# Designs tried in a protein design run: designed miniproteins, single chains, continued (2). Part 77

Each design is a single chain, and the fold is of that chain. pLDDT is the mean over its residues in the fold that is shown.

## One batch from the design tools (miniprotein)

Design m6665
Fold by ESMFold2-Fast:
Structure m6665 (fold): chain A 89 residues (1-89)
Amino acid sequence: MDKGEQLKNEGDELFAKGDYEEAIRKYEESVDLYEQALKRKPTASLYAMLGEAYNNQGRAYDKLGDLEKAAESYAKAFEAWEKASQMLS
């Protein structure tokens, strides 16, 4: 398991416990690692992982009632998944 996936999974565990602010911090750390990896070598799998981390971040913001940040996170997830799809075409 890569460090980005590990951090996302830690965020998912915190989300399940209702620790949404802590979950967001773990998702942000996961996003940062995937963005750093993409700067070294962009791949479809890295864009897919980035999309999943942003999507989970959006869900956590939804739980906190931060609808603007949730919408922003979901938009970034969609953009990352579109990039992944384009690379696989």
Scores: mean pLDDT 87

Design m6666
Fold by ESMFold2-Fast:
Structure m6666 (fold): chain A 79 residues (1-79)
Amino acid sequence: SSLLEKLRELLGEIQELVRQFFEAVAAGDVARARALIAQLRRLLEEYIRLVGEITGDEELVEKLREEAEATIAYLEGLA
């Protein structure tokens, strides 16, 4: 239960960070957008680690890592 609570908290933080990222992009604030991407990368790594600990599913972990890298690359292209 505590791990699921932490997972929910991380998802909320990720969602808020993505919202702030698109605000920064809309404002043309490249420095802030890049800083938010760095924070998002750290939260995604923590999320993937936690999913791995909960599930023990190595294929899911690898898929999530690939999806996270693709997401970060896409967002970096917008900044």
Scores: mean pLDDT 88

Design m6667
Fold by ESMFold2-Fast:
Structure m6667 (fold): chain A 100 residues (1-100)
Amino acid sequence: SRSEEFLAQLEEISKLTDYEEILKAWKEFAKKFKLVFERDVYLILLGIELAKKIKGNVMASILMVLGLYEKSDEEIGKELGLSKATIKRAKEIAKEVIAS
């Protein structure tokens, strides 16, 4: 099923440690699944944008965003050490990408 393919590709990407390989894999993943799992793809893209801002691990940022889905921009910012404005801008960029 598409859900099984989604989870299998998430598992494979989770094994990657190189930032450039992770970004390439997530870009291909987003193109394949955004029309089926828009919400989850959006959260993954948001995690990537936030990883760029903190200069941190992409996978850790994605997992943190998935855990913080229902949290306010202020709460997400506090957890990541970023301003509310930076979180809001990262969300705008992720929404622009998913809408493309």
Scores: mean pLDDT 77

Design m6668
Fold by ESMFold2-Fast:
Structure m6668 (fold): chain A 81 residues (1-81)
Amino acid sequence: MKTKEEVIAELREEVARLTDLMRQASALGALTPEEIREGVKLVEEADRAIRENASIDELMEVLKKLREFIDRLEQRLAEAL
């Protein structure tokens, strides 16, 4: 089983990955307003969960949402570029 610290490390890694992906896509004008809104909310949700010492279950739920969003965004950007 993953420790809380391992889940937090993965969350920070995925937040960095999403931030870089959105920065690159934004520079190309490839992001929709909906994707910008969803991405910002997910980053804020992850940061909040870490700061407020959320449960492992809550951290894992946020991690799942982040990964699902990143996968969808990467797939769409690969099709658009």
Scores: mean pLDDT 84

Design m6669
Fold by ESMFold2-Fast:
Structure m6669 (fold): chain A 73 residues (1-73)
Amino acid sequence: SSEVINQTKDLFLEISIETEVFINLRMAKKKNLSQEQMDEIKKLAEEAKKALDEGDLDTAISYAQKMTAIVNA
């Protein structure tokens, strides 16, 4: 049913977003980013987690992508 397909897609997206957040936090530590950059990444990770907890996947993806941009700068 459409409901099962949508639930499966949402679960996949949640796992993907959580993985991106985890990788970015690990990479930030590995790259020895400045304290200011580390604080921003931690804030973005917290905001992404809050969005995931609320089921707002689009917002969670946006925050995870912002983390990736900082890590890759």
Scores: mean pLDDT 85

Design m6670
Fold by ESMFold2-Fast:
Formats: structure tokens, C-alpha cells, sequence
Structure m6670 (fold): chain A 100 residues (1-100)
């Protein structure tokens, strides 16, 4: 369900970053967790979407909005984010963004 749509949205965001900043982006999926690694001029910046709470909140809000995700899919994505380290405040931020 929703995780497949989230992966597609993360790949679209990665393409935007590559086109705008000329960086290499690698995306890995482990079950319900999405990890993003950015490589810029020989320096590796790992943005683990599930551990970068601000980035994950923005990615989840964009992906869920684009996918018109069902309540079950939203719950599944937020549960995966919580297990990976997303705080209650960031979960509330995602829900607020979806309601706006």
C-alpha cells in the first residue's frame, strides 16, 4: 500500500535534489523504513529519513498527501517512523501538515 507510494515520492524528491545540487542520492528500503544517503563532492551525508525527524516529517507529509493515503496506511507509516525514532511531536507535525 502506502509504503510503495512513499518510496516513489522519496525518489522524486531525490531527483529534485540531484538536479538542483548535482549530488548523488541512494535510496534504500528496509520493510517500512526508508533511508536516504546523499553524497556530495566526496563527502557522504547520510540522511536516514526514519532518524532525521524533521526530514522524515516533511517526506511523510508530502508522500501521504500525494498518495491520498487511507487511515490504515497513515498509521502504518507513522508506526514505522516511531520505531525508527520519530518523536510524538514530529508525528503530530505530520498529522497537522496533512490536515492543512
Amino acid sequence: GMLGKTEEEVRKIAKEIEEKHGVEVTIEREGHVIKVTIKLDGEEKVIEAARDAAGLAELLARALRRAAAAPEEVAEALAAAREAGLSDADVARVRAALAA
Scores: mean pLDDT 54

Design m6671
Fold by ESMFold2-Fast:
Structure m6671 (fold): chain A 78 residues (1-78)
Amino acid sequence: SMEQKELEQAEELEKRFETETVEPSEEEREMIEHAVTVHKRPREVMEEAARQLAILREMEREDWVARARRAILEPPLK
C-alpha cells in the first residue's frame, strides 16, 4: 500500500494534470520535436506529455521530471 504522503502526492498530481494549463518550455518543446521526428511518436500524445512535464517541473519534483523525460525520449516499445 502507498504511504499517506504518496497518496496525497498522487492526488495532487492528478488534479494538476486535469485542471492546470502550463506551456512547455523551449527545451521541452525541442524534446517533443525530437520524439516526433526521430522516434516517430504521435504528436498529440507528445504535446500532452510536454504539458504534463511542464506541470511536474513547476512542482519542482526532479525525480518525476527525469522519469517523464525518459518516457518521452525512449523509443517506442514496438
Scores: mean pLDDT 72

Design m6672
Fold by ESMFold2-Fast:
Structure m6672 (fold): chain A 75 residues (1-75)
Amino acid sequence: AEADIDAAVDAVLAGDVEKETELMSRLHREHKLPVHEIAERVRAKIDERVGPLTPEQRKARAEAFLKKVEEELKN
């Protein structure tokens, strides 16, 4: 579980939305972690690695993720 969370953080920081989505799905389905817990743990590790994101950086990241989700939902 921890290694997959670390890999998810790496994917987020690299902007690899496909890899992020795959790893988040695996953490939820295979490791039985609630989605909110996965999100909290990933956020905590991002804050640890790069320091706390500014509100602008958090918004930009959230908007990029939502855009990708919307594109997947359109298919």
Scores: mean pLDDT 70

Design m6673
Fold by ESMFold2-Fast:
Structure m6673 (fold): chain A 90 residues (1-90)
Amino acid sequence: MTPEELARKVLELVERGHRVEDPKLQEALEEAKKAAFEAVSKAIKEKGRSLTPEEVAELARKTVVETLAKKFEEDPELLEKAKEFIEKQL
């Protein structure tokens, strides 16, 4: 499983109500959510009223996945915590 596939699976499980209990994975997810908020805010400011709610949601999800995937590539311990989270929920 690639870091991007892992990030996508983590986001899917979190959106379905599964709790992240590992503090390091929680921190990474909160940073990814902050990056998504900043990306959405910038897109609304630059593209304006032409953004649909669906486009906003898609941009937010893509930003979370990309941010988490990059963190997983840079931190092997975080990658293992993400794998443990996914395996526990399956």
Scores: mean pLDDT 81

Design m6674
Fold by ESMFold2-Fast:
Structure m6674 (fold): chain A 55 residues (1-55)
Amino acid sequence: MDAALDAINDIGLAGKTRSWDELMANLPAELRDAARATIDAMKAAGREAARRLAE
């Protein structure tokens, strides 16, 4: 039903992930690994916090 809104959200997400990929490609390998680990940890913490708030 809201296909237009879903498409806009998908485009926005794709744009953000592409921008992050470009930033990662320009970082030295050591910083790239650290940045990826930090992002993964933040995503996990955000999901956990959202789960606790939902309960």
Scores: mean pLDDT 63

Design m6675
Fold by ESMFold2-Fast:
Structure m6675 (fold): chain A 61 residues (1-61)
Amino acid sequence: MVTDEEFEAEAAKLPASEREAALALRREILGDPSLTPQQKALALDALVTLIRKEIAEREAA
């Protein structure tokens, strides 16, 4: 499970434009009225996992 602080720490490792995009996605998830706080936390965890998976796939190529 990833906390908000951990998410922002991961985003800080990205270039400015990608960091802004990651933070914007986080805000979209947090601002979604159809999601509970618990679902928002799970969505953020899934987002970080997906980003890491994509990075690994890029390195494998």
Scores: mean pLDDT 70

Design m6676
Fold by ESMFold2-Fast:
Structure m6676 (fold): chain A 114 residues (1-114)
Amino acid sequence: KKEEILEFIKKAKEDFNKLIDYLTSRASEELRKALEEVRKIINDGFKKVEEAVKQGKSLEEILAIIRETRRKAFEILWEVYEKNPDDEEARRALIVVTGFLTHLELEVKKLYEK
């Protein structure tokens, strides 16, 4: 049901922004700048997913938006981690943010199978 998917996306967006706030509170200056860029990319991704759902786009098109959003977030966080391999907060941000978007993809797919 379209309304259930939109409600899920809204809650996921709220949870994601709280997650970024938490990661930012523990971050170095370089990681904090990367997390701010990631926040913008992922909020843009959520907006695109929401509009795609409202427009009745296919599951494949919606999953493509999530995957591209995850790829962009991964590239930014990977660059920080690669430069700072001993920074446990950079490693945490990489794992947790990419894991969140992978879980988002799986849950959206599950909701469309109903």
Scores: mean pLDDT 88

Design m6677
Fold by ESMFold2-Fast:
Structure m6677 (fold): chain A 80 residues (1-80)
Amino acid sequence: GIRRLLSLLTADNVPRLAVVTDTKDVEKVISLAEKYGIRIVRKVEQADGTSTIVGESKDKEKIENFIKELKENFKYIPSG
């Protein structure tokens, strides 16, 4: 499931989203990001069985739609 979502901006004001998910769900998150026109710029696996995926889009609405789809397609369990 999805553990954390963090909306960011780059130095060039490009919207980014950091997604922390269970490592087993990484490929499904990436596939969903590509469907919504989100470019994956980083993927990091952590020792705790989670992974951080960073996606970007020049269109903030694409990021917002991607967040909605993540919440619908995955169990969202925010960690504090």
Scores: mean pLDDT 76

Design m6678
Fold by ESMFold2-Fast:
Structure m6678 (fold): chain A 74 residues (1-74)
Amino acid sequence: SLAEKYKEKGLTTIANLVTALDMAMELGDVERARRILEQLEKVVKKTNLSPEDKKDVEAEIERYRARLAELEAR
């Protein structure tokens, strides 16, 4: 899973937020998902990531934004 990938890289906070975000989206909890996504974005901006990890995480955040927008449109 994506969360397991980030845990293996030592990015535990990001991994935990990804797990929480996936659960909120699975439950259709749009408000909770939005709050967790906002927190994930803030953590990523404050985390000293390698250029490759930053690019990877930013791409995943864009995918989560798209999923949240689709969920909000339901």
Scores: mean pLDDT 83

Design m6679
Fold by ESMFold2-Fast:
Order: structure tokens, then C-alpha cells, then sequence
Structure m6679 (fold): chain A 106 residues (1-106)
């Protein structure tokens, strides 16, 4: 399905972003991959005709809001090492939520 294809693309993009972040590359490429992954999650939500799938995607994003807020604050305050660790945590959680949803769509 188009929803599964979008989620699979998101998973691959998040995995590539995590590899770069864990290597100490906090550059624009890791950020672009994370943004592209999020866009594919949004496309999966838009293509899904299942209200339960859409609700799960929305709930997953809302669950991560406090982590996003901490990441933004750490970046704003120049705490770059903490910001990188928070970004690793955020992308890991996004990856795990997408993987779990893909398993449910079998």
C-alpha cells in the first residue's frame, strides 16, 4: 500500500540519519534525512484511509513533543552535545514507532 511504502521510506531515512548522528556528524545532511523521514510519515498519514492508523501517527508525534521541545531549547542555549544526544533519542523513537506501525500493517 502507499501507506506502507511511505512508512518504509521513513524508516530507511531515519536509519541513515541515526548512523550519521552516531558518527558525530550533526551536519545538515542528518537534519535533511530526519526532515525527509518526517515528511514520509506525514504522507503515510495522508494516504491512510484507516482512522486508527492516522490516530496512531498523530499520537506518536504528540508523545515526542516534550523531546522536541528539549532539543530546541538545548540548541537555542548552545548545548550542542546535549542537542545531538536529544536528536539521536528523537530519531530513535521515530524509527521505533514507524517500525511498530509497519508490523501492525501486515
Amino acid sequence: SETEEALQQALELFDEALELLRRGDGGSRAGVLTTSGMMHVMLASLFSEDPEVRARIHAGIEKLRPLIDKLVQARQEGRLDEARQLEIELVTELRDEVQALLQQLR
Scores: mean pLDDT 82

Design m6680
Fold by ESMFold2-Fast:
Structure m6680 (fold): chain A 80 residues (1-80)
Amino acid sequence: SSEKERALLLIKLLVLAASSEVWLVENYPRMPEELKELNLRAAERDLRLAKELMEKYDIKDPALEEKIREVEARLRELRE
């Protein structure tokens, strides 16, 4: 695989990880505050890294960009 192909796989894994971390916070309302904060910060970091990799490798994937926007919106709701 090319370096760009490996970067795309990593980006997809980072977005999946961020989505999963957000899902845990959304679906376990009795989660301890420290664990909630850990998951939200991990999701924020994973999305930032995914976006940085997309820019670095000039990866333009509308479906992936939409998934990132979706997870970012869910993250914003949880931060309110």
Scores: mean pLDDT 90

Design m6681
Fold by ESMFold2-Fast:
Structure m6681 (fold): chain A 95 residues (1-95)
Amino acid sequence: DAEAKLAAMREAIRLLGYGLGPEEAEKLAAELRKLGDEENSPYAKELADLLLEGGRRYEEVRAELEARGRAEEAERLARRALEEGRRGVLEYGLN
């Protein structure tokens, strides 16, 4: 159960990064890394890496879908990911 909750939290953070896109994911990741350094938290640094991973995945998917004339589909996926990521973070929390 604890392992399942950690896995769900990691996935929620990836979805949040994807939904935010790379620029906003980098900003939030920088704040999490700063918090991780100040609080000596490897977990906060892990979450920062997952945010960046999500943001990079968005750019990959967007580029591929835009090349296929499906830019609107990329935007729909990002909106859904943002909603699901936010919900998961609220449900499983950082605390």
Scores: mean pLDDT 83

Design m6682
Fold by ESMFold2-Fast:
Structure m6682 (fold): chain A 94 residues (1-94)
Amino acid sequence: EWLELSPAELEAAIEKLLKQGVITPEQAERLKTLSYLAALVETVRLSPKLTEEERTLIRMLESPEEELRREAERLGLSEEEIEDLLAASRLLAE
């Protein structure tokens, strides 16, 4: 799978960002209540250091919804995963 962070690793990353003062307690609570993919994208976006793969993911999510859907379909994502990806894209568009 192209997203490598488990839910446990995502929670650990959120707590690390909170302890480092990168995010507020309010932002941390919001991230914990989002879908896995939306929470992953927001955590990656707030990270002080992004990998090349994480930067590519963010650039893809900033693409128009039609292009993002086509790329997700090419990657073999399910309709539920595509809907989560679009939700994450809308979160980044704020």
Scores: mean pLDDT 62

Design m6683
Fold by ESMFold2-Fast:
Structure m6683 (fold): chain A 74 residues (1-74)
Amino acid sequence: MEEELAKRVLAETAAALRAAGLTEAADLLEKLLNGELSSEEAAELMKERLSDEQLRQAQAIAAAVARAALAELA
């Protein structure tokens, strides 16, 4: 269940980032989900490729997706 939830949260976060126009962040999360990047590599590339504002928006979207996924399980 933990692996399934983690994959679901990552996939939903990537989709939400893409819908918000954060396509670079979405691409990086999709590569992380596919095992093409480590979490450390994805975080480093996000810092390089995203502005502080985009990074803040990506973090807020990720938190919202995680909360929604947990609420659906409850």
Scores: mean pLDDT 79

Design m6684
Fold by ESMFold2-Fast:
Structure m6684 (fold): chain A 110 residues (1-110)
Amino acid sequence: MELTERAKKLLKELKELIEKGADIKEINKLLRELEILTQEAIENKDKETLEILRESYELFKEYAKKVGDEATLRLIERALLMIELSETEDEETRQKKLAEYVDKEIEEWE
């Protein structure tokens, strides 16, 4: 699928930038493209593309932790939550996951 190929390309670009020790600002440009593709994959229920995007977000998360960019880390954690929620059909479980995320964010900010 076109979405799967785009996701694979973004994953490759992310890996190359991380290996080069690129500035977080350059890597953050990929975050916008990842977010757009994540929304499209969720709308199309494209599980294969979502799995590749999850891998990209996990790599990005580790790099954000390494460089101490807490703002980028929070954006990535939100994106990972959105993917998890898109795969959760039970509304009660979805609400519980959202509540746990909000509680964690409040604890970390205070």
Scores: mean pLDDT 76

Design m6685
Fold by ESMFold2-Fast:
Structure m6685 (fold): chain A 81 residues (1-81)
Amino acid sequence: KLAELEEKEREASKYFVYYHAWKYSEDAEKTGKELIEKAKGMTYDELLEFFTEEGKKAEATKTLPKEHQELVKKHLEELEK
C-alpha cells in the first residue's frame, strides 16, 4: 500500500519534470494553466496519475528541446538518489 504509493509518486515526479520543461514552450503555457485548474479538484492519487499521463504525452511528442532533454535527464538522475 505505502510502497505502491511511493513508487507511483516517484514515477509521477519523473514525468512532472518533463511536464515542467514542456510548459516553458510557447504552446504549453496556456495548456499548463488549464492542467493546473483541472488538478485543483483531484485527490493525491488522481494527481499522480494525471501528471504521469501528461508527462508521458509530453515526452512522446518530441516537443522538448534537446537542451531541456539534458536537464530532464540530470533531474531524473538526481531524483534516483
Scores: mean pLDDT 60

Design m6686
Fold by ESMFold2-Fast:
Structure m6686 (fold): chain A 73 residues (1-73)
Amino acid sequence: AVEIDLVIRAGDLDAEDIERLRDLALELGATHMLLHSLESGEVAEYRVTEEGPTPLTRLERDEPVRVTLVFEE
């Protein structure tokens, strides 16, 4: 498995940004996308093939977030 990490603020992630990241993940063959709050330690997991909840429903908007694209199989 390969992981690609991006660090951004949760308040900079909207539904359009999640769709763009999902499309990129699909293009690259990723199976999952993980959003980790670096401040609170919360993790929101999104399956790349499914519409999921936005990160803003799981994370504080002002928190720095690590976005990890996971490649399995």
Scores: mean pLDDT 61

Design m6687
Fold by ESMFold2-Fast:
Structure m6687 (fold): chain A 76 residues (1-76)
Amino acid sequence: MEEEMRQAMKDAAMKQGAALGLSPAQTDELFDALWAGLSPDELAALARRLGLSPEQVRAIARAMTDAELESRERAR
């Protein structure tokens, strides 16, 4: 279940990243940071390093959260 949830969240992040014009590498790095539960300050530093806007970071985080909720609903 947790692995399936992680896969669903990663798929959602990659799809959203592609829609925003991000490279797979940029999206993968941001997904790993969000999955690891980095603080807002750490995420802001990573986003700046990757050349991402706060809006792009929030869009990917939202896509991951939506996928997590959907995965949890399917399990119950």
Scores: mean pLDDT 81

Design m6688
Fold by ESMFold2-Fast:
Structure m6688 (fold): chain A 64 residues (1-64)
Amino acid sequence: SEEKAEQLVNEFKSWLESNPDASRDEVLSQLMKAVNEGQDTLSDEELDKLLQELARVYQEFLKK
C-alpha cells in the first residue's frame, strides 16, 4: 500500500536523523532492511516508488 511505502521511508529517515554518525555500512544495512520489507509487502509499482524515495532521502542526508 502507499501508506506502507511512506511508513518505510519515514522509518529510514527517522533512523538517519537518530544516527548522524552512522557508517556507510550501517546506512546500507538499514536501506536494505527497508527494501527487503518493501519487497515482501508492496506491489512492483509501490516498490519502485519506495526505492526512488529512499534514494532521495539518502542523497539529502549526504548533502548535510
Scores: mean pLDDT 79

Design m6689
Fold by ESMFold2-Fast:
Structure m6689 (fold): chain A 85 residues (1-85)
Amino acid sequence: MEEEIEEAKELLREAGASDGAVQQAADFLRYLFEHKEWESAKILLRAIRENRVPDDEDQKLLTPVVEEYEAELAPAQEALKAERE
């Protein structure tokens, strides 16, 4: 799990992803493992290892999980936006 996340981070860095994008991918993979979304985690890791975009079938499985994860991040983004002086 953690080893797979670290491998994915390194592969994404080598592919030219920004530090922010690498961290977002790592956080998403951790979310998948913690929520027992094993199939989605395997699909994403395989695509990263093969340096390719997930195919249409992979995307159909990943899309609802990505949307759920992004919804969970929205409160944190909103807190950073709202909290000022």
Scores: mean pLDDT 71

Design m6690
Fold by ESMFold2-Fast:
Structure m6690 (fold): chain A 79 residues (1-79)
Amino acid sequence: SRRAQLEQDLRDIDKTIADIDKNKQKYIERAKEIILELYKKAGLPIPKEEKLEERAEVVVHVTKGLLIAAKDFLEELLK
């Protein structure tokens, strides 16, 4: 059932949001790794650690915001 799949997606998003809130530094560190790899692949100068952390924090913040928006949308669909 599509409804059952959407309900599972909602639960998974909710768990991810809660995990980001509890383990924020874990997500920042992962975002730093991803940003660093993107810089290497693009052949761009590697940013300083402080700048990488600032960018990673923005990525985590925006990602959480997108997950909250997706949760709100799915909750409306499941009403």
Scores: mean pLDDT 85

Design m6691
Fold by ESMFold2-Fast:
Structure m6691 (fold): chain A 71 residues (1-71)
Amino acid sequence: MEDLKKTLEEYKKLIEEALKKGNIELAKKYLESTKSLAEQLLSFLSEEDKPKAKELAEKTIKELEAKIEEA
């Protein structure tokens, strides 16, 4: 769970910095990496932790997708 949160926070920062510089292509690449890593990390979680972790990942990814689309 904590590793997922840390990874999502790090990639959120990278995407925001890329968008601030006007590099939409780089932001999209970071988003793809975020999706892949989130899927991998979710596969290692217990069934009890998966629903909360999946919700966190989906919310974060949607927020980042919206920021890229508005840029």
Scores: mean pLDDT 80

Design m6692
Fold by ESMFold2-Fast:
Structure m6692 (fold): chain A 100 residues (1-100)
Amino acid sequence: SEKERKERFKEIIKKVYSGEISTEEAKKKLNKEEQEIFNIILELIEEIELSSRLTEEEKKEWIEKLLNSVTKEELLELIKELEERLGRKGFAERLRSIIE
């Protein structure tokens, strides 16, 4: 089901972030669109971790929000807010080009 597919995608991302599985292993379990979205999420997590604009607590909160977004629409809204907070651009546009 669509719901099961979304929950599986979230679980896979969380497992990569925790180090339980490799990025390569994760990509084998994902379709092309999911792989593209996964790459955006990983790049955003890296940008969050490297940001001097966020406290360590804010970094944890933003990563948790990204890892727990359920719909493409929720993820797009989160990325727009995160880009403003980070002072970065292009991630929301890149996601929109994938999901359109």
Scores: mean pLDDT 82

Design m6693
Fold by ESMFold2-Fast:
Structure m6693 (fold): chain A 87 residues (1-87)
Amino acid sequence: VDEELVRRILSEAGVDQSDIDNLLNPTPANSEALASRVNDALVTVGGDRIVDLPAQAASPAVSLGLVRLAREDPENARALLDKLLAT
């Protein structure tokens, strides 16, 4: 799991460190609101929506999606990071 790349993408998007920690270790009570905040931060800095927000498993799905992007498509993950840094 490329946790460092996930942390870097979210940090550059301006996501708070506690929100990053909670996204990587989600709780059911906070998952949907946390996923929404992370997604809004990514969109705000010009990143594409790289996460799907399904109904109840939003936070686990968000962290899994980010990890999968970093592992399966590191070039696109890097391009997203560069796009976030450019804004």
Scores: mean pLDDT 52

Design m6694
Fold by ESMFold2-Fast:
Structure m6694 (fold): chain A 76 residues (1-76)
Amino acid sequence: SDVEETKRLVENILKAAETDDPEVVSAFLLIAYTLAKKSGNKEELEIVRKGLEELAKHPDPVVAQTARDALEALKA
């Protein structure tokens, strides 16, 4: 299901963040955000929102800022 795909994608993003590779984290964050917006599903949006909140705490300022910008965009 789209929800399970979104959840798996967010889990992969958070796992990648553990390696401190900001390029990989940023790429997966953008993919997860795109999928959530495309579906319009509230459950998928909530999963992505929680993942983005975690990424907003990332030590890389570019990753953290991208996550914050995506969180604002999710508000429609």
Scores: mean pLDDT 70

Design m6695
Fold by ESMFold2-Fast:
Structure m6695 (fold): chain A 117 residues (1-117)
Amino acid sequence: AKAELVSLEVETEGGGKLVSAESRDLPSGAAEVYVELEATKDGDKFKVTATFRAPLGARVSGSAGASAKGDKNAKFTVSVENHPDGTLTVTVEVEVELKDAKKVTVSVAVTAAATPL
């Protein structure tokens, strides 16, 4: 079964910038969202919210990962919410700590898969 991206929202708080956001279908039938962000200030925050759906007779599941290159103390929060309409929302929140670096590259990947019931 194929998972589909319904919506993608990227929010930046502070001095951060959105570098790129893309979605792709994987050969497995999973959908993937990849977002690149750049933090330039201590305490820059990012929020990536992706909503997916499965076809009728399938269940959607999701996972996410994030990394902050140049910041070992970055904080990541991943939340997954299943909605009564059968959609799934994955939210990734990132808070960056800049001590010695002038910038930190943040990468967020969200993947959703649909499994037949």
Scores: mean pLDDT 82

Design m6696
Fold by ESMFold2-Fast:
Structure m6696 (fold): chain A 114 residues (1-114)
Amino acid sequence: MTRVQQLVEALIAEDYDTVEELLQDESVLFERDENGETLLHLLARALTDPRVKDPKRKAEIALLIISLLEKYPELAKLKDKEGKTVADLLKEALKTLKDEEVRELVEEAIELAK
């Protein structure tokens, strides 16, 4: 398991101590998994993960994506092995997300990723 996969699993499990520990090393933001996906790609996928049902948790994930894009705008340009950016995955997530507040935060993240 890559550090980025470990971080996302910790976030879904609400293990915030592990999330904070892994985020101390900025290099994790540029690490890729087997599919070429970065932390931002995996966070975008977590928005539609069946284990994340609470709209408040989805909003927290969207806010983390926004915060990371504001601090590290270069992350928006990184593509996975299929050529998809975080913006592409967020647009796919909007097709299935029903909560208005979560959708608004995801739309803000897409605008930052342009």
Scores: mean pLDDT 83

Design m6697
Fold by ESMFold2-Fast:
Structure m6697 (fold): chain A 67 residues (1-67)
Amino acid sequence: ATFADHLIAGQEAWAAGDYETALAHYRRALELVRENADKLDPADVETLIRNLEGQIAAAEAALKARA
């Protein structure tokens, strides 16, 4: 699966209220962006990382609220 596949899957899981699955996909998307940063525009990389870190933090907060 590509970065885009994981981002889409994470967004679908989030919309379904499956924050565990969303978190897993967002973390994998972040890994792929970092691993392929040299193949992407530097400005896009920074924006993608910031957005994914925000989504990860939101998913972690949602999971903690459920505990």
Scores: mean pLDDT 82

Design m6698
Fold by ESMFold2-Fast:
Structure m6698 (fold): chain A 104 residues (1-104)
Amino acid sequence: SETERKVEMISDVLDVDPATAREALVDPAKGDALIDARVDAIAARNDLTPEAKAELRKGLREIFDFIVNTPMTKEAEQEVVARDVAAKLRAIGIDIDARLAERR
């Protein structure tokens, strides 16, 4: 379903379980908290400057809003959105393909 695909994408982007991702999809405050936690985790691991951290947060927020607000009822639409999300993550320095391979 569209909802399940959005939950999977948010789970992968924010590195959270599907139940937590589902809550973020319907509650913007929970989404904001998960984005902040993800930014903090990446910033700590990579010793990011305050400027780089702010850009990362902006990028992750834009990707999250893109997933939430983009209609994807058909499988072909879901595949296009998944590719766009992966491209956006690579642009902000997150290699989701490498991470997905590690989770298999």
Scores: mean pLDDT 79

